# Designed miniproteins, single chains: the designs that were tried, part 86

Each design is a single chain, and the fold is of that chain. pLDDT is the mean over its residues in the fold that is shown.

## One batch from the design tools (miniprotein)

Design m2979
Fold by ESMFold2-Fast:
Structure m2979 (fold): chain A 100 residues (1-100)
Amino acid sequence: MKGVKPYFEKAKKLIDEGKFEEAEPYITAVFAADPNSGAKYALEAHYALKLGDERTALVLAQYALSIATDKETLELVAEIFRRLGRPDLAAQAEAKAASL
């Protein structure tokens, strides 16, 4: 199902702006529209990373990848690994993202 893209983009923009409360209904809409896409978990990982919770962000991003492997989520995993002091794992995730 393809109905998540507009809600995903809106949620990501609001998270990037630090508007977490405003992002929540769009994250919920992403899950309601396509619960099997992993997109909700990718957005929640991005949110956790903005809050400085790199460990929770990593768990959520890896779960999203277990549902569907996509370039944007792999790039997010690379950013999380850089923040965790693992540039070796970040480089592996970025190389995989570049191959998609």
Scores: mean pLDDT 78

Design m2980
Fold by ESMFold2-Fast:
Structure m2980 (fold): chain A 60 residues (1-60)
Amino acid sequence: GPAERAARRAEQLAAARAAMEAVRAGTASERDRIAHEIGETLRRIGDETQAWLAAKRAAE
């Protein structure tokens, strides 16, 4: 009846909203992961550059 259709509609809308929120949360988490990986890569490059400069000074 009408009450069952209203309940089904409400359930479908709730499921759709939950799915959209999960996608939004997943995108934010992915951005944070990428930012962390970039930070780690920059740190490694810095460390390698300092090691190279130290080796060059020792060779002079």
Scores: mean pLDDT 79

Design m2981
Fold by ESMFold2-Fast:
Structure m2981 (fold): chain A 83 residues (1-83)
Amino acid sequence: RAEELLKEALERARRLGEELAARRGLPASYGEKAAEAVERLSRSTPGFDGEYFLTEMPEEVREPVLEVHEELAKLGEEERAQS
């Protein structure tokens, strides 16, 4: 269900953020930032706004967060199509 899918998306965001941080020699806390950003977006913004990530997010976290954002956007479209 949606809760399980969100949980998986948060885990993916954390992993991607950690991998990106490791590649760039940044703290692993970037994984937590990516997961937190996705969680906030899923709660407050049913229709995701890409400009939010370009202006509000640190550059090093933007790529993994945008990738998970796209997955959640597709998920929302599927739920609306089923309704």
Scores: mean pLDDT 58

Design m2982
Fold by ESMFold2-Fast:
Structure m2982 (fold): chain A 81 residues (1-81)
Amino acid sequence: MSMEERIEKIVEGFRRMLEGLRDDLLARGASLEQVREVLEAAYNWALREVEADPSLTEEQKERLRKELEKVLEEILAEVEA
């Protein structure tokens, strides 16, 4: 697997994880505040995993941090719409 494919898979996997968490929480009657708190916790966990990954360069870690933040912001915007 190329590094570009690996980064794409990490970002896509994170997006699907947040979408699944959002949908599950909303199906259980969670408030928008509860959804936000859980998604932000998942994002912070993902950032720590990226920082701890010895196979990633600092440039790749910076790119992942930015792309993961964008995914979180997009999913949160969808929840508030």
Scores: mean pLDDT 84

Design m2983
Fold by ESMFold2-Fast:
Structure m2983 (fold): chain A 84 residues (1-84)
Amino acid sequence: NKELREKAIRALEELARAVLEHEPDVLRATGLVLRAIGLILDLEKIEDGKEAVREAQRFLQEIRDTEPDPKVREEAARLLEELK
């Protein structure tokens, strides 16, 4: 399902935007944005939209649980709920 894949990609794009807006550590922000871009490129190769959503959910869960900035964590949690 292309629609589910596009939804997953949009969630990662929104996360990248939140990281750039809220993460004050430039090195950490750059690393997270590059990881999000890498995952987006991988998701574009996935034919199963449900698998693409699961991949995005795993990344968002990791960021929610490990990111030091509370606004980035909150955005990751919000995007996880949107992908249900």
Scores: mean pLDDT 86

Design m2984
Fold by ESMFold2-Fast:
Formats: C-alpha cells, sequence, structure tokens
Structure m2984 (fold): chain A 92 residues (1-92)
C-alpha cells in the first residue's frame, strides 16, 4: 500500500512538471484517498473537516487535508502526506 501511494505521488509530480495539471490533480486525489484509508480515526476526522470546508476550492481542500495528515499521522504516512501537500500547493 505505501509503495503504491508513493508511486501515485511520483507520477503526479511527473505530470505536474510536464504541465499536465489535470492528471496531477487526479493522481494526488487518489493518493489522498489511500492515505485517508490508512490514517487513524482522529487524523481522518480532521482531514475530512478540511475536505468539507465549502469556502475552499477543490485544490485548496486537497492541500489542507494533506497538511492535516502530515501533522497528525505516523512518520511514514506523514512524509507521504507532506509530499502530497507540497505538490497540491503547486497546483494553486
Amino acid sequence: MLDHIRDLIEEAERHLEAGDYESARVLLGAALSQLLSLASPEARAKANAALNDKSLSGVERLYRAAQVLAETSSPELSELAARLAELARRLQ
């Protein structure tokens, strides 16, 4: 599972570097969904609060949810979530 999430993030970064923002966004969304499935109930609840914030754009919600997971997860998940957040920030 973690290797698959890492592969999704790396593929998203390649698409972002190529200027394919749509594919990058889809891949980062898939990576976030996988991270949420592995997160603790507490981390998931906080990330879902960001995802349900109607004042934010879809990309801003993706960034905020990833940032929450980076701050509240185990070191391994936190590293992947931090990378996802940085790439999502570049989509804004």
Scores: mean pLDDT 83

Design m2985
Fold by ESMFold2-Fast:
Structure m2985 (fold): chain A 90 residues (1-90)
Amino acid sequence: SQADFLAAVREITAAVLARYADQLTPEEQAALRALVDEVLARAEREALSPEEFVLLLVERYTAAYASLSPAAARAMGEILDRVLALREAL
């Protein structure tokens, strides 16, 4: 279901940010969380499919990429890769 997909995305985000906690500033952690939370909020409001969710997440990541530190870019890339794998498993 959409609710299960969005819950899994939240779990992926929390797990990846925890893994990178020693490499990210608190501000970077908050910024990455805010980026994913914005996409999640829009998905809930607009009833986005997993495919539409992934496209929006890619757009937001691409827009932010140049401003991210190497560690933040790796963390966000891992979130994206795991969300893509989750969608492919549906």
Scores: mean pLDDT 87

Design m2986
Fold by ESMFold2-Fast:
Structure m2986 (fold): chain A 67 residues (1-67)
Amino acid sequence: MKEKEKEKERERIRASLQAMGDIALADVEARHPDLTPEQREALRAGIQAAVDQTLADIEAMEKEKEK
């Protein structure tokens, strides 16, 4: 029962982190419109990696808290 609630919470956190990443990306692109497509792709990959890492850290903290 509680596990399904945790999955929904993780989805909400993931969506929030992705939204923050999208805002950060849009801000950087607006400030640096001269970015090449390769630089933009690298920036997107970096933001996505940061989101994934943050989500993994949150999951690890939740797992430790249940011990």
Scores: mean pLDDT 76

Design m2987
Fold by ESMFold2-Fast:
Structure m2987 (fold): chain A 88 residues (1-88)
Amino acid sequence: DLRELERRAVEIMEKKLEERKEKLHPLVVEVLELELEAARALLEGDEEKAKEYFEKAQEKYSKLSEKEKEELKKAKLEIGEEVERELK
């Protein structure tokens, strides 16, 4: 069941972000939280709400420094690896 796997993935991502939030730049955390809210809205079938969160995430992302963008990219890769590991 794809939707059930997607729900589990979002739950794992939320947990892993919470574990990391003190180690990440606050602006990077804001982008990740908005992307997770967008994913959650999509799972609930609320495409309009998901689009709103995604647009907010893009606006905040555009204001990040290059260092913060690299930190975000690394955090996404690490969280993604942990999600894949826990779903196996």
Scores: mean pLDDT 84

Design m2988
Fold by ESMFold2-Fast:
Structure m2988 (fold): chain A 55 residues (1-55)
Amino acid sequence: MAAEARLSPETLARVREAARAAVGGSLDTRALADELGVSTQTVTEVAKAAILEAS
């Protein structure tokens, strides 16, 4: 995903970890985006990619 190339390795790892921890539930993308200083769209794209990659 192009969105992944725009994030620091630390930010990318945080989103991936949060997405995996939320498996079976809902991820609060707005709260995570606010925490990391990125857009909710970016968090959503990275989270989807992380879940698919883990499959």
Scores: mean pLDDT 70

Design m2989
Fold by ESMFold2-Fast:
Structure m2989 (fold): chain A 94 residues (1-94)
Amino acid sequence: MEEEERQRILDRLRAALEKHFSPEKADEIVAEFEKLYEEARKNYLTADGTVKKATPEQAAIAAGAELQRRHPEVAPIVTEFMRELGRRLRERLA
């Protein structure tokens, strides 16, 4: 389940990037996003001091913010991707 959710997030980002960038550039950015996503998943701290996994959407938003900082050339595409993820997160928390 988690692996499938991660793959869906990665596939969405790759599809968005491939509309505007080369396949090689899209693969490069997606690989960096995946690394940032896995790091974000490990660092969620709950109110009781236990470490929990962030939700896939929370981890993806954090990874997307860092990706925009490192790669300004993809920032418009990543911003739109993060906006869509934020909308889905709000729908789930409502």
Scores: mean pLDDT 72

Design m2990
Fold by ESMFold2-Fast:
Structure m2990 (fold): chain A 68 residues (1-68)
Amino acid sequence: MPSMEQVAQLWKEKSQRYLELNPDLPPEVKKELERIRNSETLEEFNEWMRHMIDNYPEVVVKVGGVPA
């Protein structure tokens, strides 16, 4: 099975594709996605993912669901 680091990387790639397909996303959503994409550790990634799930769950679903 893929490692959690690989799952995080795949989610970051899906989020980049989602941003490219949806350039008109609200600036606040773009900022949160940028924070997740720029996370350098799995712990930081999980912290920002939790924030995104709590505030923008619909965006998480559209990107590809919760990374697990």
Scores: mean pLDDT 77

Design m2991
Fold by ESMFold2-Fast:
Structure m2991 (fold): chain A 100 residues (1-100)
Amino acid sequence: SKEVLERAKENAIETLENLLDRFRKFHPDKPELIKKVEELIEEAKERILKAETLEELEKIWKETAKKLLEVTADEPEAQEMVKSAEESILLDIEVLREEE
């Protein structure tokens, strides 16, 4: 349903915004890294808003997580934050699919 997709989008965007906020708080000494993360998150948010299906939303999230992991390759704690966010959103999408 449209309501299920809208809830999934809101949850995904909130997760991305929380992830960016955490990056800013834990890496204030790395402005270039923060800028790259901000650019990837902004692109992802725009793509999420335009998604028409849960399948498309899942694909956008997986592609975004992959890019975030590549940018944070030298930051193990940042990588674990990205992985945790991906697991959370993918689980949310799975649960929402079961609600029809």
Scores: mean pLDDT 83

Design m2992
Fold by ESMFold2-Fast:
Structure m2992 (fold): chain A 94 residues (1-94)
Amino acid sequence: KEELKEKIKRAIALGLIETRKGKDDEEVKKAIDEGLESTEEELKKILEKEGLDYEEVKEIVEAILKQLEENDLLGAAKALGSEKLAELVKKLKE
C-alpha cells in the first residue's frame, strides 16, 4: 500500500505542475502517467528545474491525497482522465 501511495503522490505532483502552467487535459494526463512510473529522485530533479521546493510540494500533495481519500479519491482520479491512476487508486482502497 505504501508503494502505491508514493506512486499516486508523484502522479499528483506532476499533474499539479502541468495544471499550474495552464496545460490542457491531454498534457496533464501525460504528466500524471509519467509520474506513476517516476522515482522520487526523478521527481526531485523535475521540481528543482521548475523552481519548486520538494518539501513544500510534498506537503501539499499529502494534504490533497488525504482530503481525496476521505471524500472521493477515485472520482478525482477519473476526472483527471488517467486510467492508470484510477486503477492504482482502486487497488489502494482494497
Scores: mean pLDDT 68

Design m2993
Fold by ESMFold2-Fast:
Structure m2993 (fold): chain A 87 residues (1-87)
Amino acid sequence: SPIEEALEKVEELLKMVEEGAPREEVIKKLDEFIEWLKKQKEENPEYEKILSGAIEGVELAKEEIERGRVSSARGILQLLAKELKES
């Protein structure tokens, strides 16, 4: 499902952040994930609410990375992973 695929992508992003991947690579992957989530939302209207929340969460994590607040971004992505698992 798009929710299971979104969870896998969040967990990959968490691993990149935890392993100290270059900021530019993390931001690029976050942007790619946001665009993928927007497409999934258009193609799967039954998941609109959860995918909208995921888009907002990923955008917030990106803002925190851009501000150098890696720990805050990690916390946002961890919360998003938990919410996707419970869906």
Scores: mean pLDDT 88

Design m2994
Fold by ESMFold2-Fast:
Structure m2994 (fold): chain A 95 residues (1-95)
Amino acid sequence: SIEELRARLDELFEEIVKLSKEFNKLMDTDPEKALEIAKKISELVKEFDRVADELIRQLKENNEPTELIVDVEARRALAEIFLYSTKLAVEKLKK
């Protein structure tokens, strides 16, 4: 269960990073496609938050080391930074 949640969190984070790079590449050449990718990033960050909350809950219930919880929260902060950066760029694309 914890292993499955960690694997899911890894997959979500990798996808957020990939889409953020694609968004940045497309924002000047294909703004319409960039906006669709921005929506997908928002959805993935929401799913990341949901999985992270469940993982943290299970780590606490199993008395796992606090450093594992800190790692999850650090990755959540990074995902939020990607979303925030994407939102700022989207405002620049609005004419």
Scores: mean pLDDT 86

Design m2995
Fold by ESMFold2-Fast:
Structure m2995 (fold): chain A 60 residues (1-60)
Amino acid sequence: MEALKKALELAEKHGLVEEVERYIKSLPIKTPESILSAIIQALVDAGKLEEVKKFLKEIN
């Protein structure tokens, strides 16, 4: 839950909400884990790889 909230906040900060929603809609199975992966993928595809790396270190 907390990791998912932080990932959504990061996507919103970078204006990626529409991209994230598109990724989530394409998921065959919608679990918290698959949704988190979709958010991370949208951020990486938008060139925010360093932001994703920092985020992953903070939640582990």
Scores: mean pLDDT 78

Design m2996
Fold by ESMFold2-Fast:
Structure m2996 (fold): chain A 96 residues (1-96)
Amino acid sequence: PAMQKQAQTLISQAKSNLSSTSNPFSQTLYQAAIDLAQTALKEPDPTVAQQYLDLSQQLIETANQLDSDPSNQSTILKGIGLLLSSIGLEFDVALS
């Protein structure tokens, strides 16, 4: 299915970028993106699975921006916000 391919593409992209980045916060964001995409592959609800994939993609994009400008305060704050959103989503799903 298309969602499985999307998740596998995001995992592959994040793993590649994780291996090449020297920024520890980017490493955290790429790892979170991998974890969310892997969770999406196991999620039976397609709406919830898509939320995991959308968040995974945003984490990768934010980590890529951070790799380009590691001192960008707005990008750092966005990364923190996305990590909190991923924790919130996993918590809400676990309580359901």
Scores: mean pLDDT 84

Design m2997
Fold by ESMFold2-Fast:
Structure m2997 (fold): chain A 85 residues (1-85)
Amino acid sequence: SAKEEEEKIRRLIRIFEEALRRQIPVYDRHGRLISDEAIRLVIRQLKKALKSDGAERFIAYSFARETDVEALERQLRAGEPIRLP
């Protein structure tokens, strides 16, 4: 549901913000390290998607639906690198 997808996006924002704060590395789907600047851009885009009815919302919600947010949260709690799908 849209409400569940919105909550997943809010959880993803918190994951990325905490990863930046704790200097936990984040890797993209190709195994490349994502820079702090790029993570901040992703956070900004996710926040924008929550306020948008356009393509940005569709893309962000699709990503959230396909992302195992609970697995990422477990990685973060363990201090493990975060690996994006």
Scores: mean pLDDT 82

Design m2998
Fold by ESMFold2-Fast:
Structure m2998 (fold): chain A 95 residues (1-95)
Amino acid sequence: SKEELVERLFELVRRHILDPAERARVRAALRRLPTALLQQLLALDDQIRTAPLDPATLAALQAALDALLQQVPASVRAALRDALSTVLTLKQAVL
């Protein structure tokens, strides 16, 4: 369901947000995103986590993340960027 997709994305984002009021606003904003975009963000997170340590692959995933984040409202874009790029940044750092 859409609510399950929202809660999965929110769990990725929640640890990067300390303020309970901001967490509530971000969760509400995620509920307003199209189901297809929620699915694309979660699929990209899975791809980033399973990606090999290959510079070309990691660069392509970074470009894909940036493109999807352009479709996300500015109010939640930073929190989603922080959450979804963490693993990608760590993989890039060990190359």
Scores: mean pLDDT 84

Design m2999
Fold by ESMFold2-Fast:
Structure m2999 (fold): chain A 125 residues (1-125)
Amino acid sequence: SSLLRNLKHNQDLQAELDDGLRMMTDKLMDKGNNLSAQGNQLIEQAQELLKNSKNGDVNKSREQAAELYQQALSLYDQAAGYYNTAYTLAQGVPEMKEQADRARQNLKKAEQNAEDARKRLKDVQ
């Protein structure tokens, strides 16, 4: 019959839910970050491959670079998906404004990296 006991129990449950939302948002951000890092590594490998191409192997180097750029594009699109989910999850919680802002920034960066990868892919096809 104590309203104060029920209020405290509801506050404890809300705190557990907020902690769960933060943990899920961080996990989604980590997945996005790992995929973006893999994409960046593939872009670097493609650029090094094109830079080191010698007379006679130019077409083969372009074909291999195209495959790497296509893989990087897929990874950036997947990363953008994770960042968008993290943003959507965090945006509804005022206490998670910083997490939401970080997710939106990382989403925009992943979308820009995907666009740059599409351009690089087109330039070697």
Scores: mean pLDDT 88

Design m3000
Fold by ESMFold2-Fast:
Structure m3000 (fold): chain A 85 residues (1-85)
Amino acid sequence: MEEERKKEEEEKKKMLGNLYLFVAEVEIDLAERYLKEGNLEKAKEELEVAKRSIKLAKEYGADEKRIEELEERIKKLEKELEEKE
């Protein structure tokens, strides 16, 4: 029953990867909103959480193109935060 365990682990891994991508996207959206409101501290906090979620998404084999898109969004927001400080 090793094959059955492997299938369950693989499905669980994909599910977790997709969940981490979703969480990262929500965290990036929150960071953008906080940045717009002038709450730089909360924007930074959300970006740090988003970075951790992306790292986990990578570890769990999430879609690389989506990861790259979210990483570019984070990079842009970090630059905007740095320019406003």
Scores: mean pLDDT 81

Design m3001
Fold by ESMFold2-Fast:
Structure m3001 (fold): chain A 70 residues (1-70)
Amino acid sequence: SALAQKDAEQLNALDDDAARALFGRILATRDDDTNEAVIALLDPDKKESLRYVVEALPEPKGSRLLAALQ
């Protein structure tokens, strides 16, 4: 979706600290389908940098989104 693409582009452009802060806000304000699409569009280095944010999420959301990081 256009929203997921825009969110992913912003995350990929930011440094890791800023990307973590924005990603937390995205996870809190988007539905899970949009969050999966955002994760799929992340650069590989950003997926690794943001992995622990996903690991800290409550289940079942954490496991669902962690699978999308593959």
Scores: mean pLDDT 82

Design m3002
Fold by ESMFold2-Fast:
Structure m3002 (fold): chain A 69 residues (1-69)
Amino acid sequence: EVKRMSEEEVKLVYEKAGIKYEEENGKITITGVEKVPEEEQEKTIEDLQELEELNRENLEKVEKKREEA
């Protein structure tokens, strides 16, 4: 489940969904999506990058609760 995912698991989900990304210094940058036409790549990448940012905040929060519970 997404609530108990590590950063590595998030990357695995991206790969499984056909999302292309690059990682530098532990930060994930989305570069493309396999199932989306080139004309829509820019919009899709922005939307996914925004979701990744939100997901990272949630991951940090949930990860702390997971370790405590």
Scores: mean pLDDT 66

Design m3003
Fold by ESMFold2-Fast:
Structure m3003 (fold): chain A 67 residues (1-67)
Amino acid sequence: AELGRAAAEKYDTDGSGTLSGQEAGQALRELPEEVRGEAGRLLLPKLKEGGGVVSTEEFIEAVEKAA
């Protein structure tokens, strides 16, 4: 829980409440490998639907479901 939020906040550098695909990828690299793979899989459809961005809340939710 805290790990996903900290990573999302760290890479949301403009405070927009969204992460680009690049920012989400960097945030995922802060996570353990097993959580990272599953969270990435959950985030990929959301990135496609959002035109290459996800909300920080969607990122945190994917990390929670992956853990």
Scores: mean pLDDT 75

Design m3004
Fold by ESMFold2-Fast:
Structure m3004 (fold): chain A 86 residues (1-86)
Amino acid sequence: MDEELKKKALEKLQEVLKNGGVDLEEYSVEELVLFALGLLIKQTKTKLENGKIYSVGETPAGKQVLEFTLEELKEKVKEYLEEEKK
């Protein structure tokens, strides 16, 4: 499950980038969740485990760990889309 989800996320990231990555309105919430997850995996040291996402980023303050569920990521994507539709 986690490895399959990671693969789907990376494939969706590559697809969006190949298509010019421009029109977020052309993608479903599920596709945008995969795209966002793909970005996290590509840009940060990200681990998927039991529906949780662990992302380690380097900041000026040191190493920061972001922990959230797929449901929380989906909710953040929905909030972002709602903001952009204004």
Scores: mean pLDDT 70

Design m3005
Fold by ESMFold2-Fast:
Structure m3005 (fold): chain A 64 residues (1-64)
Amino acid sequence: SKVEILKKITELIAEYNRLKKEGKLTPEQEAAFVEELRKLLKEIGFSDEEIERYLARIQAARDA
C-alpha cells in the first residue's frame, strides 16, 4: 500500500539523517540511499522530475 511505502521512505530518510549526523555516511551508503529513495518515490507515483527535485532538496538540507 502507499502507506507502507511512505513508512519505508520515512524510515530511510531517518537512517540517512542519523548516519550523516554521526559522520558515518559513506559515499556508497549515500548512493544506495538515493537509489532506494528514487525507487520508492517512483512507486508512489512521483515523476522523474519530481524525484530529482525532492532528492536535491533532501541533500541540500543535510549540507546546510
Scores: mean pLDDT 78

Design m3006
Fold by ESMFold2-Fast:
Structure m3006 (fold): chain A 75 residues (1-75)
Amino acid sequence: SPRPLSRKERAEVLAEIMLKTAEDLGIKFELLGIYEEDGKMVIEFKVENKKLAEAIEKGLSELGFVPKITLVEPE
């Protein structure tokens, strides 16, 4: 088995994969921050689509991260 990544390293790798996947799919969202709060890794995103926000929340939660998502209205 590969050496386990730290919690922060896993969050950073996941954020990079998500950003690249969104770019490849033509979906816009922004990474606002990755930080530790109360012993958990928080990944904060800004998105304009509620369904995309819900999908990100589910995916991050399944991986043991705390999603913090700001939904913005489309302009």
Scores: mean pLDDT 76

Design m3007
Fold by ESMFold2-Fast:
Structure m3007 (fold): chain A 60 residues (1-60)
Amino acid sequence: MKEEDEAAKIIESLSPETRKALNDALQNLDEKAIEETVSKLPKKDAEIILAVIKDHIKKV
């Protein structure tokens, strides 16, 4: 819940290109593309986004 709020703030702070790449990778459940996209972020932000996305993917 709080991790989702933090992830949303990080996503809003991303460049439009990075945000689009992340959304595209999530729709395709492309784990490698997700990891490549978040690796461009600060490590703290990448960890938060990966945790939220990984939980989402496992539920799909």
Scores: mean pLDDT 73

Design m3008
Fold by ESMFold2-Fast:
Structure m3008 (fold): chain A 97 residues (1-97)
Amino acid sequence: SPYSQEEIDLYKESLKPQAELAALRDAGASLEELTERAIRLAEELAGVSREELREKAREWSKLPDEEQNQLLVELAKKGLKEAAVAIAVALLLELER
């Protein structure tokens, strides 16, 4: 295997937040409930504050949808922590519509 057991274990742990959000969505969770869970995940994984996430969403909400989507995709590509931030910001942008 090209992966160590430690890398496999870390990857499995990283999937748990995504699985939790998917399970909440499938259970009929509201956009507000999904957003709150995504904010908590971003705070835990990336060490960002709720205020920083809301400020980023507020600034990006001023941009056209195409530019918002580009910024979100570019952020998500940088790593797991940045992907958690991108998910939280994307859901915050959707709430502000």
Scores: mean pLDDT 76

Design m3009
Fold by ESMFold2-Fast:
Structure m3009 (fold): chain A 58 residues (1-58)
Amino acid sequence: SSSLREEIRSLLREISTLSRDDAQKAIMKFVREMVEKYPDRADEIHQLFAEERARLLA
């Protein structure tokens, strides 16, 4: 529903086609950029990312 959730989902979908090495680099860059963009939402970003990762790995 939020723009953050959609951006996270979009990235996770994109990186799912990459090698694990490239995916990890993309994830780290994305998290850094998102936290810098939305410093007030750092906790929300981490929570959404952890939730989406957990669901993807299930």
Scores: mean pLDDT 75

Design m3010
Fold by ESMFold2-Fast:
Structure m3010 (fold): chain A 90 residues (1-90)
Amino acid sequence: LEEELERIEREALELYRRGASVEEVATRVGSEVRRLLLEKVGASEDEATRIAAELRDLFLEGFRAGKSIEEIMREIRERVAEIAAELRAR
């Protein structure tokens, strides 16, 4: 899980470096997190969709607040790890 989250961070940084908009980067991060929640965490489609949308919004809010992509992705990684632990405890 941690390795997949680090890959998503690297992809986000690469997209932004290549001139993608913040909205495009946030959408890509959300899509990758949704896939990860479905494939690795065992979340339902409904849970994965809601969580991914929340984390996409967190990305956009963090960027508007002046946070770096690295800082935002750290927060996203922490939240996904917490969610994965909670879902595994069910």
Scores: mean pLDDT 81

Design m3011
Fold by ESMFold2-Fast:
Structure m3011 (fold): chain A 80 residues (1-80)
Amino acid sequence: MLLAIETADGTAYVVDADGTILGKFKSLGEAIAFATSQGYRVVKVVLGASTEEAIASVPAEMRPIVASLGEVTGVAVLEK
């Protein structure tokens, strides 16, 4: 499972289930495109969200990862 996470400054990150940052991108769309190029599929996307809504939108085990990035505006959950 991967998360693509967009922060309030417009930067997006691809992060694994262990919290390892796999890449840094200019948009959530670019982060999703990278993850799908690695064989992952989008299972959930939340856009224009509050940080609290973005955190609540991911599995409980991954919520600290989203919270660790500060203010977030969007998240995508991806799996193989």
Scores: mean pLDDT 84

Design m3012
Fold by ESMFold2-Fast:
Structure m3012 (fold): chain A 95 residues (1-95)
Amino acid sequence: MEAKLSPADAARITGLALRFVASLIDGDEAGARAAVAELEEMAKAHPTDGTIWRLLGLAYAALGEYEKAAEYYQKAIDLGDTSSKEPYEKVKKLI
């Protein structure tokens, strides 16, 4: 069963991405990882939405976890998110 992303879910995902960036700027790794964990739950609820998988790739790349970032970018690409191709190639070179 595939869940569709609602406007409210899209707004929540955007808010989580912004909180992640703010937490990194503040040096709050625990807050950043909490935002990532909630994004992972959103990805489980909406597993066919490539945007969520791309945001997880971006988040793990920012945390220096390049192998995990590559896995999430690959999922996004498989779901048709072509904007993940360039960051995927870049993080693959860092593994």
Scores: mean pLDDT 80

Design m3013
Fold by ESMFold2-Fast:
Structure m3013 (fold): chain A 71 residues (1-71)
Amino acid sequence: NEKLEKAKELVDRAITALLMGRWDYAKKLLDEAIKLAGEYRDEVISYAEEQIKRLEEQGLTEVAEKLKEML
């Protein structure tokens, strides 16, 4: 599924931007991911939630909290 794969790629890029302290850019990428997802919005949100848990497990609490705020 091309839309779902591209939306997940944008979520991954948003997380990278958050790790770099680029919060505004990360939000732009996340907003683009949700918009691109369309009918697959719930699947993309679930993917982002899975990434949030992974970030929390790694001790990246601030990045995880910022991603939660943007969803």
Scores: mean pLDDT 86

